# Designed miniproteins, single chains, continued (3), part 23

Each design is a single chain, and the fold is of that chain. pLDDT is the mean over its residues in the fold that is shown.

## One batch from the design tools (miniprotein)

Design m8774
Fold by ESMFold2-Fast:
Formats: C-alpha cells, sequence, structure tokens
Structure m8774 (fold): chain A 94 residues (1-94)
C-alpha cells in the first residue's frame, strides 16, 4: 500500500505543479508552492517508512487544502483534485 500511496502523492504534486504554471494569481502561486513543498516532505517520509509522521503531515495538508479551496476560486478545481488524491493516499497508509 505504501508504494500506491507514493504514486498518488506524486500525481498530486504533478497536478499542483501544473496549476502553478497555469495560474497568474501570485497569492494562488504561493499556496501551490506550499502544497508542493508539503507533498515533497510527505513523499520523502513515506519512502523512508516514516508512515505515522507522513499521516500527521497529510492531515495538516488536508486542513490547509480545505482553506485554500475556499479562498482561491481560480484554482479550486485543481486543489480539489489534489485533495482527493491526498485523501486516497492517506487511506492507503492507514
Amino acid sequence: AIEEAIKLLEKAKELAEKALKETKNPEAKEVLKTVIKGLEEIINLAKEGETERAIDLLDKLLTFLDRAIKEFPEVKEQLEEVKKLVSEAKELLE
């Protein structure tokens, strides 16, 4: 399940990176950079077998994504897709 969770998180990161390239809103760019950095840290923890720490950071990322989705309608669809993949990855790690 860890390998499948990592694949979902890598896909979420790719979607966030694509959204970062496409958005012209500087505040949305900073949100997406934060999401990308969080995903990189979580992927590294999962690869190192630090599953409990990865799950804790996934919970924090999901809370952040919920707030970002409400504040940035321009990137809402992309952030909702990222959130879906992050939620699925968390289920696989639990």
Scores: mean pLDDT 87

Design m8775
Fold by ESMFold2-Fast:
Structure m8775 (fold): chain A 59 residues (1-59)
Amino acid sequence: STDLELRRLLYQSVRGSTDLVIERMKKNGSPQSLIDQQQRTRDELDALIKELDEQIASS
């Protein structure tokens, strides 16, 4: 489905942006609690991408 493929691309893009935010926060000395929140967002995006890959393969 085009919709599933588009959603996967959007999640992949957000994951990339999240990595850049984490790197910037580490360089700027942001609180570890905020860095941990961004890392959890990254983990959630990885899980969502995996599920979308499986749905696309089943289509």
Scores: mean pLDDT 85

Design m8776
Fold by ESMFold2-Fast:
Structure m8776 (fold): chain A 66 residues (1-66)
Amino acid sequence: MIKELMQALLDQDIEKTVELVNALPEEVAISYAPTIANVGSEEMRKALLEKVKSESFRKELEKYTK
C-alpha cells in the first residue's frame, strides 16, 4: 500500500522501500519516483537505482536525482 511506502521513505528504511517499490505495479512505482527523489536520502536514491528490478522505474528516478 502507498501508506506503507510513504512510512518507509520517512523512516529512511532503504531495504523496506526497495521491497515495496518492487512489489508495486510498474506504472504506480514510476508515478512515485519524483516523490521518492525529493523525500529520500542520497543513500536511498542510490540503493533504489541499484536494487529496484524495474528498469523503467530506475530511468524515471534518475531524471530527478541530478
Scores: mean pLDDT 79

Design m8777
Fold by ESMFold2-Fast:
Order: C-alpha cells, then sequence, then structure tokens
Structure m8777 (fold): chain A 72 residues (1-72)
C-alpha cells in the first residue's frame, strides 16, 4: 500500500541520515546519531506542513510522508 511505501521511504531516509551523521561525526554514539536524524526529519516534516498551511502547493504524498514522520 502507499502507506507501507511511505513508511519504507522514511526508514530508508532515517538510515541514510544516521549514516551521514556518523560519517561526519564519528565520535557520536549510534543513539545520538539516531536522535539527531529523527530530529532533522521531524523539523523538515513540520516545515512541509507549515508551507502547506501558508498556502504553498505541496503534493499530497509529501503531506502524508510529513504526517507519518511526526507519528511516534
Amino acid sequence: SRREELERRIREELERAIRRIKERYPERSEEEAEALAETALALRAVGTLLDAELGAEVPEEELEEARLVLER
């Protein structure tokens, strides 16, 4: 389903972000890298939702992904 595809993309994006953070900051623990990656994705999701609220044309797929990122 589309939700499963979006959840997969979010997981892959998190994995890439964690890898990039660890490459740039090798002294950071895996837990710290994960927390930073999750925070970065959450901030991006909030930005997407704010853009839509302010009248920007945001694709429905991007809005769905942003909402899923903010679910815990």
Scores: mean pLDDT 83

Design m8778
Fold by ESMFold2-Fast:
Structure m8778 (fold): chain A 65 residues (1-65)
Amino acid sequence: AAMEEARRQKAFDAAVILTGKLAAELGAESFEVERLDENTFRGTARKGDEVYERDFKAEDLLAQM
């Protein structure tokens, strides 16, 4: 349904924003967000040879909205 797709997009957008903030705080050179499944997103921030990884649950992201 269109409403469910909109909610999934909002969860993904929230994961991108949170991963981007984490990357900025760490001084990372790049960041990526991957959808692992409908309820889980993985944010990855890279700083030189260091890789920082954090998983987000869509339900937790949407509960704050």
Scores: mean pLDDT 78

Design m8779
Fold by ESMFold2-Fast:
Structure m8779 (fold): chain A 72 residues (1-72)
Amino acid sequence: SSSQQQRDQLLQQLNQSVNDAIDKAEQGDSQGFQQAKQQTLQLARQLGASDEGLQQLQQVLDDIYERAQKKK
């Protein structure tokens, strides 16, 4: 069905966006990280994430960025 195809496409985009955010965090690319983070949150909202779920996702991504910057 078209609904299932749209969901599968959004899930693939979400997975790519999360990986991009992690990669940018590890590279110390703050601008790239913020772009990937915003895309991830937008895709999660389109997939039906709650406001609470979006806040949790944002916190996880921000924590990943902070920890990556402190890693020696």
Scores: mean pLDDT 85

Design m8780
Fold by ESMFold2-Fast:
Structure m8780 (fold): chain A 70 residues (1-70)
Amino acid sequence: SLKEEAVKHLAEAILGGDLAVQQHARQAFVHLMNGDLEGALEHLEQGRAQATDPAVKEQLDKAIEHVKKL
């Protein structure tokens, strides 16, 4: 499902990201699991803005795309 794909990409961003990215990705996960898509997107976009690693940016961009399709 799109939700499962978003969670997969969030997990990869948490594993590869620094502390700031990890905090935003964890908050996005909590909001997503509670059905708050707006809150999830806000935290994903904040994490994306703080990410420096291109691989982490790609995972966050994929998570954003999947959440927007929900």
Scores: mean pLDDT 82

Design m8781
Fold by ESMFold2-Fast:
Structure m8781 (fold): chain A 75 residues (1-75)
Amino acid sequence: NIDEKIKILNEELQKKFGYPPFTDETKKELKEGIKDLQKQIEENGVDIEEVVEMYKEYWGMEEEAVEAFKELLKE
């Protein structure tokens, strides 16, 4: 379930930023951003693992958030 995966990602990012960055309004933007990213991966042949690793470093994601993000990108 994509909403559960977004919840896990939001909880992990809350540990980094001190607040949940994805409100109901920003969840819509996140879903659009994920669709755009999926399209870029498919069109340009970019490895999903490389994309996830870049965002993991940038956001300081824990393992659970990494798994949720990978699952979101594979849809």
Scores: mean pLDDT 68

Design m8782
Fold by ESMFold2-Fast:
Structure m8782 (fold): chain A 72 residues (1-72)
Amino acid sequence: MQDLLSEIGAEALKEARKKLNVKTERDADGLPRNPELDMVEFQKLAKEIFKKKLEELGMEVKDSPIAPETPE
């Protein structure tokens, strides 16, 4: 089980990195505009791709009881 999820996770990270790489804007110093924001965007992309991969395998769970809480 871990092996399968690990492979899908690695592929999702690879694809997210490729997409982020193309979308990453460079400032005058050739650095990413905001590394923290880039990390958040990267994680979002990775999660989205990972979910899509799971859906392709038919492992989609409509009622996943994992909801991030909104900080106050």
Scores: mean pLDDT 62

Design m8783
Fold by ESMFold2-Fast:
Structure m8783 (fold): chain A 88 residues (1-88)
Amino acid sequence: MDQLRQQVLNLQKEIEELREQVDKETDLLKLIGLALRAIGLQLDAQRLLEQAQRAGDQETAQIAQQAIEQAEEVVRLAMEKIRSLPPP
């Protein structure tokens, strides 16, 4: 349980760092890369949520659910920035 919780907390840190990168980035190809990475982190968070639910760890499951929502928001922000850029 403690190891799973630490994995989710590390994932939330990666998501927050990725959000900061998206906020500062204006290059189309880099934004696409950041969006793909955010999708990967969302899938990792979903996997950790399922593991926490199977273990009956409600606290870790709640943190994993928050991580999924945070990763979805980063994907949304990156996609909004991509849509706002002029075509190449």
Scores: mean pLDDT 85

Design m8784
Fold by ESMFold2-Fast:
Parts: C-alpha cells; structure tokens; sequence
Structure m8784 (fold): chain A 94 residues (1-94)
C-alpha cells in the first residue's frame, strides 16, 4: 500500500541520516590520529559522506515529483552506497 511505502521511506530516511552522522563522527575521529599516508584516504571518505548527505537532501526536495516506490528505491540505493563506503573505511582503519 502507499501508506506502507511512505512509512518504510520515513524509517529508511532516519536510518540513512543516523548512518551519515555516525560515519562522519568515526571518520573525523580517525583523522585525529591518522598517519600522513592515511589522511588523504580518510578525507576522501569524508567527501563521500558529504555527497551522500547532499543526495539525501536532493531526494527529500524532489520527493513530491517521485512515486512512493521510486523514492524508496532511490533511498535503498543510497543506503547500499553508504554501506559500501563504511566497509571500505573500516578496511583502511583496521
């Protein structure tokens, strides 16, 4: 149903916002103790988080122009992209 899709989208929006905030905090913390060799990589991850935040803002602004299904699909893609960013970040700080 449309109501179910809207609820799923709202829950996913919140999850993505929380993930973006958590990733930014972890990357900024890692930057404080990073070697000169790792700093450029961590700065690239931070730019990735900034792009993800911009994409979420753009999706929210254009929400009324999308079907509930299209909006949810785009949110799921953004979540997957952020999961990949987190995985690569964790490999660098391990």
Amino acid sequence: SEEKLKKEAEELEKKIEEKLEALEKEIREALKTASPEKKPLLEDFLRGVERGRGLLEQLKKNKDGLSPEEYLEKLKKLEKDLDGLEEEFRKVVS
Scores: mean pLDDT 89

Design m8785
Fold by ESMFold2-Fast:
Structure m8785 (fold): chain A 96 residues (1-96)
Amino acid sequence: MEKEKKEREKKKEELFQQAEEAGELRALADMYPKYKPEAEAKMKELEKLMEEFPDIKTEVQKYMNSAYIEKGTELSREQVAKQRAARAEAAARAAA
């Protein structure tokens, strides 16, 4: 019984890791269309794994959404920083 419990626990950890990766790839795909095929492939794999664990499907989806929001926020911060840098460079060029 303990062996089956440990194997199930490991699979659950793998499922949450896949959810994090899927969430991050979806955030990347929203900003960079080149990642869309990879994000779609990861989502399909995650959905297949979630079918094996229907009891935690909601928690896995919530975890994926959390990873998506965190990665989206990080990418948004980088874009804002790039826009500010470009604006500062344009102002410096205008002053010269």
Scores: mean pLDDT 78

Design m8786
Fold by ESMFold2-Fast:
Structure m8786 (fold): chain A 70 residues (1-70)
Amino acid sequence: KKEEEKKVLQELLDAVVELMRAIRDNAPQEVIDELIKKANELIEKAKQFDSPLAKRYINAAKQAIDIAKK
C-alpha cells in the first residue's frame, strides 16, 4: 500500500538525517552504532517495496552508513 511505503521511506529518511547529524556533532560511537542499527532495520523494511524511489532511498541510506563507519 502507498501509505505503508511512504511511512517506511519517511522513517528511513529521518534515520539517515539523524545519523548524519550525530556524525557532524561527533556523537559517542555507541550512539552512532545504535543509529546505524536503526537505519539497517529500516533498509530491510524498505526492501519489500520494488519501486525506483525505495531503491534510491535505500542506496542513500547505505551511503550514509558507509560514511558513519569511517
Scores: mean pLDDT 81

Design m8787
Fold by ESMFold2-Fast:
Structure m8787 (fold): chain A 81 residues (1-81)
Amino acid sequence: SPEEELQALEDRAKAAVHALLELVAAGAPRSELERQLATLRETLDRILAAMREAGAPEEEIARVEARNARTLAQAEDWVAS
């Protein structure tokens, strides 16, 4: 179902954030951090695409877009540190 697909993508995004934090804590090379950051960005983009395909209200898409932008900015700060 569209709800199950969105939940799976949300869970994947949370896992990607956790994986990025583990790489940061381990002192992984910047190239690995950048690859994980790209994976997070792709997953967040897929959430928005799935919402649009499901016909979610524009206001809801805008809220999730803003939330995803904050998540990505925080992740970018971790990689830059």
Scores: mean pLDDT 88

Design m8788
Fold by ESMFold2-Fast:
Structure m8788 (fold): chain A 85 residues (1-85)
Amino acid sequence: LSKLARQKIEEAAKEMSKKLGVPEEAVKYGLRLAVNAGFSEEEIADVLVREFGLPRNKAEETAREAVKLSEEIREIDTEEQLAES
């Protein structure tokens, strides 16, 4: 990931953690799965329940937001790579 994409993940994780009442590390992990691995909302939610012990409803909400933001972060990463080319 580019520097800008990493900064966006850090910023988004802080905001989502505060809004959703979910640990920042869990949000970052979900965002990385969505951006790097292309995991579905269901796959990310299952991982967050398993790895961080999140309630299913919070994991699903976090996964949904992570997938939505992953498209924006992926676009930023692609633009940075093209600019550096």
Scores: mean pLDDT 75

Design m8789
Fold by ESMFold2-Fast:
Structure m8789 (fold): chain A 65 residues (1-65)
Amino acid sequence: SSSEKQQLIDESLRVLQEILDLKGLSEEEKQALLARLRDWLETQSVEEVQSILRLLQTRLDELRR
């Protein structure tokens, strides 16, 4: 559903924001990357967004070690 996809996109953007914060990117660079990811994810299927979220969660876990 549209609602399910939107929740997955919002979670993916939240995880990416945490990754970018840990990497010390500027606020301007973070906002640009978040906007780009949102636009791209909106063109993807629910299953593809789930896959991307899993990859982002794995990367965040690695960076928090």
Scores: mean pLDDT 86

Design m8790
Fold by ESMFold2-Fast:
Structure m8790 (fold): chain A 84 residues (1-84)
Amino acid sequence: MKEFQELVLKTVAYSIQTIGYELDGSPKKKEYAELAVEYAEKAISLTSDPKDKAALYNLAAKSYEIAGMKEKAEELREKAKKLA
C-alpha cells in the first residue's frame, strides 16, 4: 500500500500549494486544485474503504473550493456523502 500513501501525500501537497496560490491571488490556484483532485482520484481507485474514499473526496472538494471552483467542489462532496 505504499502507492496509496504516496498518492495521498501528493494530494495533500497540491492542496497546500493551492492555498498558497489563493493567498497570492495567482490563477495557478486552479491548476494546482486540479492536480490535487487528480491525485485524490488515483488514491480513491486504490482503496476499497468507503471512509478513505469519502475523506479523499472531501480533501479534493476543499481544493476546488479554495480555487473558487465551488460547483465542482459540491459535486465531490455529494460523492463523499454517498459513501458515508
Scores: mean pLDDT 82

Design m8791
Fold by ESMFold2-Fast:
Structure m8791 (fold): chain A 67 residues (1-67)
Amino acid sequence: SKEALEKAAEILKEETGLSYEQALSLAEALASGTLPVDLAARLLEKESGVPFEKAKRALEKAKEVLE
């Protein structure tokens, strides 16, 4: 739902420091099932400097909201 996407985006923004637009795009990719959590966490670590542990935890929280 739109509400679940917005909540997931807020979690990602708060936990990782991403912009809302970047967080929303990640939430949409997670919701589509095309982006595994571990891969997304590794990409956030490499491209944005977010610690892997922190990125993975945020992505897992976001995914729970989307289910």
Scores: mean pLDDT 81

Design m8792
Fold by ESMFold2-Fast:
Structure m8792 (fold): chain A 88 residues (1-88)
Amino acid sequence: KLKELAEEIRREIETQSHLSEEQKELGLRLAELIEKGITEEEAKELLEEMLAIIKEKNPDTPQAEVEAAEAKIDAIAKETTEYLKKLN
């Protein structure tokens, strides 16, 4: 159910208003790639990129806000990885 998983990821991004535009864009890109059959390796690469954006692009962001954003990105990552494992 690639379409269903992608829709779930999009919904999660929409419900988290504290995510930056860059973080939302990366999350939406991840959802789009899942619909196209992204590999586990590609998923891992995107997740590392998203975490790097939080740390590099928002250095002045309060630590609590950064941690909340990281937790959200990690949740999307975990769901994607677990889904890909089920396909294999």
Scores: mean pLDDT 61

Design m8793
Fold by ESMFold2-Fast:
Structure m8793 (fold): chain A 80 residues (1-80)
Amino acid sequence: SVEEMAKMSVEEMKAEIERRMEEIGKIEDKEEALKKLREFRLEVGEALEKALEDGRISPEEVKELAEHIHKLINELEEKR
């Protein structure tokens, strides 16, 4: 959930992001995978915003996580 993810450390958030991206990458249907990716991006965005507002994460750490997510998305798209 957004609430649980917002309370995670940066390392825990990174691990959860990688886990969920791997699950999305296993979806054979391209349209279903894109839908799940869109839902995931929205959820992560809300969790990062909340963590930033709570002072649990810095703007630099948000940027690093966003760049990591972008890299994982590009890798997923290249595979398809």
Scores: mean pLDDT 78

Design m8794
Fold by ESMFold2-Fast:
Structure m8794 (fold): chain A 116 residues (1-116)
Amino acid sequence: MVNVDFLLNISELNDEQIEIHLKHLDENQDDVPTEEEIKLFFELLKEVEVTTPRQAAALLREFIRLYKLNPELVLSNVDEETFEKLKKLYEMAKDLLSEEERELLEKFLAEVEKRL
């Protein structure tokens, strides 16, 4: 499920709070997200203000979670604005991401670019 409170307050979170949220995202085994939850995530993604690499990493990890659970639904809901936002977040956070997370995001961004 999408953590709306986390996404809306990401700009106000300190480094310790961000680390806790990143850990919980990695451990999340929740049910397959609905199309409505994926749409809600992308609506919030467009509105959220991200100022630090750690905030960007947290948001990208939630994105990775949703993508792994529903790749086709995620790909179908990425418009040009969402794509540009995700690219900016990736540029901010890439040094904080694991090699596996970077490879997944780079493959995702390449796939989206082909569809736009």
Scores: mean pLDDT 70

Design m8795
Fold by ESMFold2-Fast:
Structure m8795 (fold): chain A 104 residues (1-104)
Amino acid sequence: MRPGDRLVFDAESEDGTVIRQEVEVTEDGGVVKFYDENGNLIAELRVPRDADLREAAQKMAKEIKKNNPKIKGKLPLVLATGDRVLAAVVDENGNILDYVEAPA
């Protein structure tokens, strides 16, 4: 991916709650944002180029749960830094249940 590239998609938790995810690649890494069904920002994380993407995914899962406690069970999420992409399934406690990392 290149700086300015953006991915936008709806993610559904195991309980059927729909959350919009936006991933934007920047010159220094990436920015990941989650929005609730009303378009309110519920979580944002800056991911530096050299960040541990699994640690970043765990931090994001905890922030989403803190700001939207109605979300239960498994949540799919994606992080990108321009050179790397992680797709993960996390539980409500921030545990990674499954993940795939690839060059971007």
Scores: mean pLDDT 76

Design m8796
Fold by ESMFold2-Fast:
Structure m8796 (fold): chain A 83 residues (1-83)
Amino acid sequence: SSSIERGKEELIEKLREKGHEEIADKVESLSLEEFTVGILEPFLLYQAGAISEEDAIGLMMKYAGLSEEEARIVFETLLELSS
């Protein structure tokens, strides 16, 4: 599997482990392109110091179709996976 496919799968697994099954299902429904643009790229831009946490969450809402609460949970889960 590609590194992006693995990253998506790891995020889905962690969301389900934490009891966020509906959010995990939404992430799973995204294509790899939608996941990359809507979740992965916003998060990587934040880690690079290029954008704020609020900006990353806003991009996840806009491009991944997540609510603010869902985007925050996804963002926090990605922080846990990157630690």
Scores: mean pLDDT 89

Design m8797
Fold by ESMFold2-Fast:
Structure m8797 (fold): chain A 80 residues (1-80)
Amino acid sequence: SPLEEALRAAVDWLIEQFPEERVRFETARDYFLEQIAKAKTPEELEQIAKEFREYLEVYARTMARKRGLPVPEIPELPPV
């Protein structure tokens, strides 16, 4: 699905920005992919996409702050 492909790409982007956190991001990827697989309605998919976007924003900002790096441009997820 487009959301699954975008989520995988966004996690790969996080790993490129913060390779030391690879295991954490792969764990998050697996969690969100499982939630997508269990979703029964478009509204559930929209909620999962929102939660994943919040995860991207929080971790990108937190890791950039800890590393003294500028916050990278966070990729946009497609609509569901």
Scores: mean pLDDT 79

Design m8798
Fold by ESMFold2-Fast:
Structure m8798 (fold): chain A 78 residues (1-78)
Amino acid sequence: MEDKLKEEYKKRIDEASKKNDVQGLLDIADEIINDENLSEEQKKELLRYLWKNSSVAAQFAILARLIEKGLDANEYLG
């Protein structure tokens, strides 16, 4: 169940990345951070995947969002 959820997130990240949908990538990041069905390690893996597949503009927006939520960007993004 958790592995399927992770793969579904990766698919959504790929689609948003292809469209250069900065807001969509931010919305996915918020969903990952708040998803109680994901382990902390799965959240870190997915947020790193999101970061690596994001434009520079999306990366700055994601970083700002993590800081706003009080999360350590180095722990979550690498």
Scores: mean pLDDT 78

Design m8799
Fold by ESMFold2-Fast:
Structure m8799 (fold): chain A 62 residues (1-62)
Amino acid sequence: MISMEEIKEVIRELLEKDPSILDLSGREQIELIKKELKKKYGEVPDDYEVGLALLEVEQELA
């Protein structure tokens, strides 16, 4: 099972490599994060967990 911290780390890595991800819709951001998590860990967490992690990372960057 992927932890919340691991989800947040993947989001931080994605945003560091391509900040334009923040210009996408929330749904497109979640789908990109889920795709990267599947590539890295072989599993996909719930949309709720990904959305919560994304919100927390966005608040950390503000």
Scores: mean pLDDT 81

Design m8800
Fold by ESMFold2-Fast:
Structure m8800 (fold): chain A 90 residues (1-90)
Amino acid sequence: SRFSEEEKELLLKMVKAAGAKSLDDPVEYTLSDGTTVTAKNAADLVVELFAEAVERHPGRRLTDEEIVDFIVEKTGLSKEEAKKLVDYLK
Protein backbone atom coordinates (compact mmCIF):
# COMPACT_ATOMS: atom_id res chain seq x y z
CA SER A 1 0.00 0.00 0.00
CA ARG A 2 1.02 3.63 -0.54
CA PHE A 3 1.60 5.73 2.57
CA SER A 4 0.06 9.21 2.67
CA GLU A 5 2.55 12.11 2.69
CA GLU A 6 1.82 12.72 6.40
CA GLU A 7 2.41 9.03 7.24
CA LYS A 8 5.68 9.11 5.24
CA GLU A 9 6.78 12.18 7.25
CA LEU A 10 6.05 10.38 10.55
CA LEU A 11 7.86 7.22 9.42
CA LEU A 12 10.84 9.20 8.12
CA LYS A 13 11.05 10.99 11.51
CA MET A 14 11.05 7.62 13.32
CA VAL A 15 13.57 5.79 11.08
CA LYS A 16 15.98 8.76 10.96
CA ALA A 17 15.91 8.91 14.78
CA ALA A 18 16.99 5.22 14.66
CA GLY A 19 19.87 6.00 12.24
CA ALA A 20 18.28 5.04 8.89
CA LYS A 21 18.79 7.33 5.87
CA SER A 22 15.50 6.63 4.05
CA LEU A 23 12.17 4.78 4.28
CA ASP A 24 13.73 1.87 2.31
CA ASP A 25 16.75 1.33 4.61
CA PRO A 26 16.90 -1.40 7.29
CA VAL A 27 16.30 -0.06 10.79
CA GLU A 28 16.67 -1.19 14.40
CA TYR A 29 14.12 0.80 16.40
CA THR A 30 14.44 0.88 20.19
CA LEU A 31 11.17 1.18 22.11
CA SER A 32 10.86 3.25 25.33
CA ASP A 33 11.30 0.08 27.46
CA GLY A 34 14.58 -0.90 25.74
CA THR A 35 13.10 -3.56 23.43
CA THR A 36 14.69 -3.47 19.95
CA VAL A 37 12.49 -4.05 16.89
CA THR A 38 14.38 -4.98 13.70
CA ALA A 39 12.75 -4.04 10.38
CA LYS A 40 13.93 -4.24 6.76
CA ASN A 41 12.31 -0.87 5.88
CA ALA A 42 9.83 1.69 7.30
CA ALA A 43 6.75 -0.25 6.08
CA ASP A 44 8.12 -3.37 7.81
CA LEU A 45 8.64 -1.30 10.99
CA VAL A 46 4.87 -0.61 11.15
CA VAL A 47 4.18 -4.36 10.74
CA GLU A 48 6.77 -5.24 13.43
CA LEU A 49 5.25 -2.71 15.88
CA PHE A 50 1.87 -4.45 15.41
CA ALA A 51 3.51 -7.86 15.93
CA GLU A 52 5.21 -6.61 19.13
CA ALA A 53 1.87 -5.31 20.49
CA VAL A 54 0.20 -8.69 19.78
CA GLU A 55 3.08 -10.70 21.33
CA ARG A 56 2.75 -8.72 24.59
CA HIS A 57 -0.95 -9.67 24.84
CA PRO A 58 -0.98 -13.45 24.23
CA GLY A 59 -4.27 -15.35 24.03
CA ARG A 60 -6.57 -12.53 22.82
CA ARG A 61 -7.21 -10.13 19.93
CA LEU A 62 -6.19 -6.51 20.48
CA THR A 63 -8.55 -3.65 19.65
CA ASP A 64 -7.30 -0.81 17.43
CA GLU A 65 -7.39 1.48 20.51
CA GLU A 66 -5.12 -0.92 22.46
CA ILE A 67 -2.62 -1.02 19.55
CA VAL A 68 -2.69 2.81 19.31
CA ASP A 69 -2.04 3.10 23.08
CA PHE A 70 0.86 0.60 22.80
CA ILE A 71 2.50 2.62 19.98
CA VAL A 72 2.03 5.91 21.90
CA GLU A 73 3.63 4.46 25.07
CA LYS A 74 6.53 2.66 23.33
CA THR A 75 7.47 5.18 20.58
CA GLY A 76 6.49 8.57 22.04
CA LEU A 77 4.29 9.40 19.02
CA SER A 78 1.09 11.35 19.67
CA LYS A 79 -2.23 9.48 19.76
CA GLU A 80 -3.17 11.12 16.42
CA GLU A 81 0.14 10.02 14.80
CA ALA A 82 -0.27 6.45 16.12
CA LYS A 83 -3.87 6.30 14.80
CA LYS A 84 -2.58 7.18 11.31
CA LEU A 85 -0.13 4.24 11.39
CA VAL A 86 -2.86 1.84 12.62
CA ASP A 87 -5.31 3.09 9.95
CA TYR A 88 -2.68 2.46 7.24
CA LEU A 89 -2.52 -1.26 8.17
CA LYS A 90 -6.30 -1.77 7.83
Scores: mean pLDDT 77

Design m8801
Fold by ESMFold2-Fast:
Structure m8801 (fold): chain A 102 residues (1-102)
Amino acid sequence: SNEERRRIIQRILDEQLKRAIAFALELGLISEEQAQALLEALDAGDYVKFLSLLSPELRRVAMGLLSFALDVYNLEDLSESELEQRMNEELDKLLEELRKQL
C-alpha cells in the first residue's frame, strides 16, 4: 500500500540520516552534544528542527537524501532491500562529496 511504502521509505531515510550524523561526528564536523540534539529531533519526527540544527554543508546532504527518497517513492517496483541499497548508495555518494569539500 502507499501508506506502507511511505513508512518503509521514512524508516530507511531516518536510518540514513542517523548514518550521516555518525559520519559527521567521526569527521569532527559536529560535537557529541550536537549529534545528540540531531538524533533527538529525528526520533521525535521533528524534521524542521533537525534541518535547522544542521550546518549548510550537512543540510545539503540531508536535502539530497530527501530529494532522492521522493524520486524512489514513485518507483513501485523496488523491494524494501533494493530501496535501502539505492538510498545507501546515494548517501555514500553525498558523504564522499562532503568529504571532498572539507
Scores: mean pLDDT 82

Design m8802
Fold by ESMFold2-Fast:
Structure m8802 (fold): chain A 80 residues (1-80)
Amino acid sequence: MIKRSQVTIPLATNLDEAVVEAIRAQIDAVRDDRDIITMLRAYYQSQIDLLKAHGTTADQEKIRDMLEDIAAYIDEVEAA
């Protein structure tokens, strides 16, 4: 089986610390696949942009911060 097709990305609506760590582990598992990393970076940026445009609650700000942490981790992996 192609490992790329086995990557499951958790939805932003259920972000907590355990989900963030699971996402980081998935990013680590695909770090050598630059195409997947680029797609993941674009996906999380789109979610951040959506929350910046429409997010007005403290809970939405916390989710945005967690998404920004994930995006920063992807950027760190790309820089390594």
Scores: mean pLDDT 69

Design m8803
Fold by ESMFold2-Fast:
Structure m8803 (fold): chain A 89 residues (1-89)
Amino acid sequence: SQSQVQQVQQMMNGGQGSSDMAIGSGDSDIGTQAAQVLQDAGQQAVSVGNIDLANQAMSSIQQLGTDIPSVQPTTQQAYNDIQQSINDS
C-alpha cells in the first residue's frame, strides 16, 4: 500500500542520514547502526515490492563500507541479505 511505501521511505531517510553522519565523522559505531537501519529499510522495500528503494539501500550500504572499511563485515552482510530478499521475491 502507499502507506507502507511511505514508512519504508522514512526508514530510508533515517538510515541515509545516519550513514552521512558516519561517513562525515568516520565513526564505526554510527556506521554499524546506519548499516542495520538501511538493511531493515531495504528488506521492507522488497516486501512492499519497491525494488528501486531496495537498490538505493544497497548502494548506500556499499558506499558506507567503502568509506568506513572497519564496518565492511556488517555492510557486506546487510547488502547480501537485501540481495537475497530480492532474489527470493
Scores: mean pLDDT 84

Design m8804
Fold by ESMFold2-Fast:
Structure m8804 (fold): chain A 66 residues (1-66)
Amino acid sequence: MVEQLSEEVEKAIEKLAKEGKSKEEIEKYARDLIAQFSRAFSLSEEEVEEIERRAREKIEEIVKKK
């Protein structure tokens, strides 16, 4: 589950970056999406932290390419 949800967050980050969204907008969207997943799937703190960590790494990767 965590791996699949992380992949969905990463895909959303890539899509927003391709649409020309700012780093701030991408970070806000990722946080909101992770919070939505946490509520919908009753994720543990450890699972949320792992998804957040992977999202941060993906945002950094995309920002470094700009």
Scores: mean pLDDT 80

Design m8805
Fold by ESMFold2-Fast:
Structure m8805 (fold): chain A 74 residues (1-74)
Amino acid sequence: MPAEQLIQQARDLVNQGRRYLLSGDEDKAREYLLQAVETLRPLDPEAAARAEQHLKQGYVGSALVTLADAIDRL
């Protein structure tokens, strides 16, 4: 998959996670953000690992910010 397509896919997953988090569906937000972590992993493994750690700790909002910032730097 071209890098641009992976970046867009990760961005779409982060935006879906954000919408679910804002609507109070934290379980769905976590599912989408975890998919974003896996999509980002080949592009920025360090940022993916940091976001995954935030999700493991229950810091869904921190994971969202970490993923969004990493994608914007690509």
Scores: mean pLDDT 86

Design m8806
Fold by ESMFold2-Fast:
Structure m8806 (fold): chain A 65 residues (1-65)
Amino acid sequence: SLEDMVARLLALVDRDPERAAKLAYWAYHSEDSLSEAAKEQLLRAVEALNAGRPEEARAHLERVP
């Protein structure tokens, strides 16, 4: 589920941000059933992780509906 994916991403943000970014980007592209709001938050999380800002990434993941 999306909730399970978000929980997994939150666990990875601090431990393995590169893997977290890859998984979030995969979810953004592969999950056609995602709402626009969910896609926006996942994309913002990827951008934050790629910018070296795990706190911002966590905030965006927590906003995924």
Scores: mean pLDDT 81

Design m8807
Fold by ESMFold2-Fast:
Parts: C-alpha cells; structure tokens; sequence
Structure m8807 (fold): chain A 78 residues (1-78)
C-alpha cells in the first residue's frame, strides 16, 4: 500500500528502520494520512538542497500546526 511504501523509502533515505519510523509517527499521534504526508515530505526533503529542504520542512510543520486539510498539504508538497 502507498503508506507502507512511502515509510519504507523515507526510512531507507534517513538511515533508520521502517518499523522505527512508523512507531515514531504513531507516538507523535499522527493519523495514517498525516504519516503518509510526513513520509513524502521526508523523501522530498532529503533530495533537495539544504536551504530548500529547510523551507519545505518549515512549511510542512506550519501547515500541520494550523490544521490545514491533509489533501491540501499533499498538493503543496507535490
């Protein structure tokens, strides 16, 4: 499924186990939709120059705190 694939790819790029990344997201209280977005943001951020990665991460965190709909967050990061 898409969430499982995204978490696995993000974990590999971050150098951690997929199970540990999934447990981390669950501990932070993220829904499945939020976990998918967080994994996609991590995948995109590791492939960007450091300044662009930092801007993407800041935008993502701001949208999460402002309770922006998950569908809109996905569109903004893609």
Amino acid sequence: DELERAIKEAAELLGVEPEDLRDFFKEKGLSEEEQLVAAKVAIKAVKLPLDEANELMALFIEMLYEKVPISEIIEKIE
Scores: mean pLDDT 75

Design m8808
Fold by ESMFold2-Fast:
Structure m8808 (fold): chain A 92 residues (1-92)
Amino acid sequence: SPVVERTRAVIAELVRASGLATDPAAIEALADKAVDDILNSNEKSLLPFLQALKTAGEVNPRVAALLEELRALIGQLPVSPSFKDKLNEVLA
């Protein structure tokens, strides 16, 4: 899915820009896990990760801009409206 692939790419860039990981393999692993967690509605694993990205976005304008792009992409993903609302609350 083009939307899923774009979501993965944005999450990888968020991980890189936030400094949560610096190694390319670790960045890709975190992005892959986050996409899987979104598609499987795995709140327990995903919400702490998104909270860390949101915290980084409070001091880094690049991270903040990428989080807005991620919010728009989440709106297009094949997951429940209630799960989308939960993710958007964390990223607000």
Scores: mean pLDDT 86

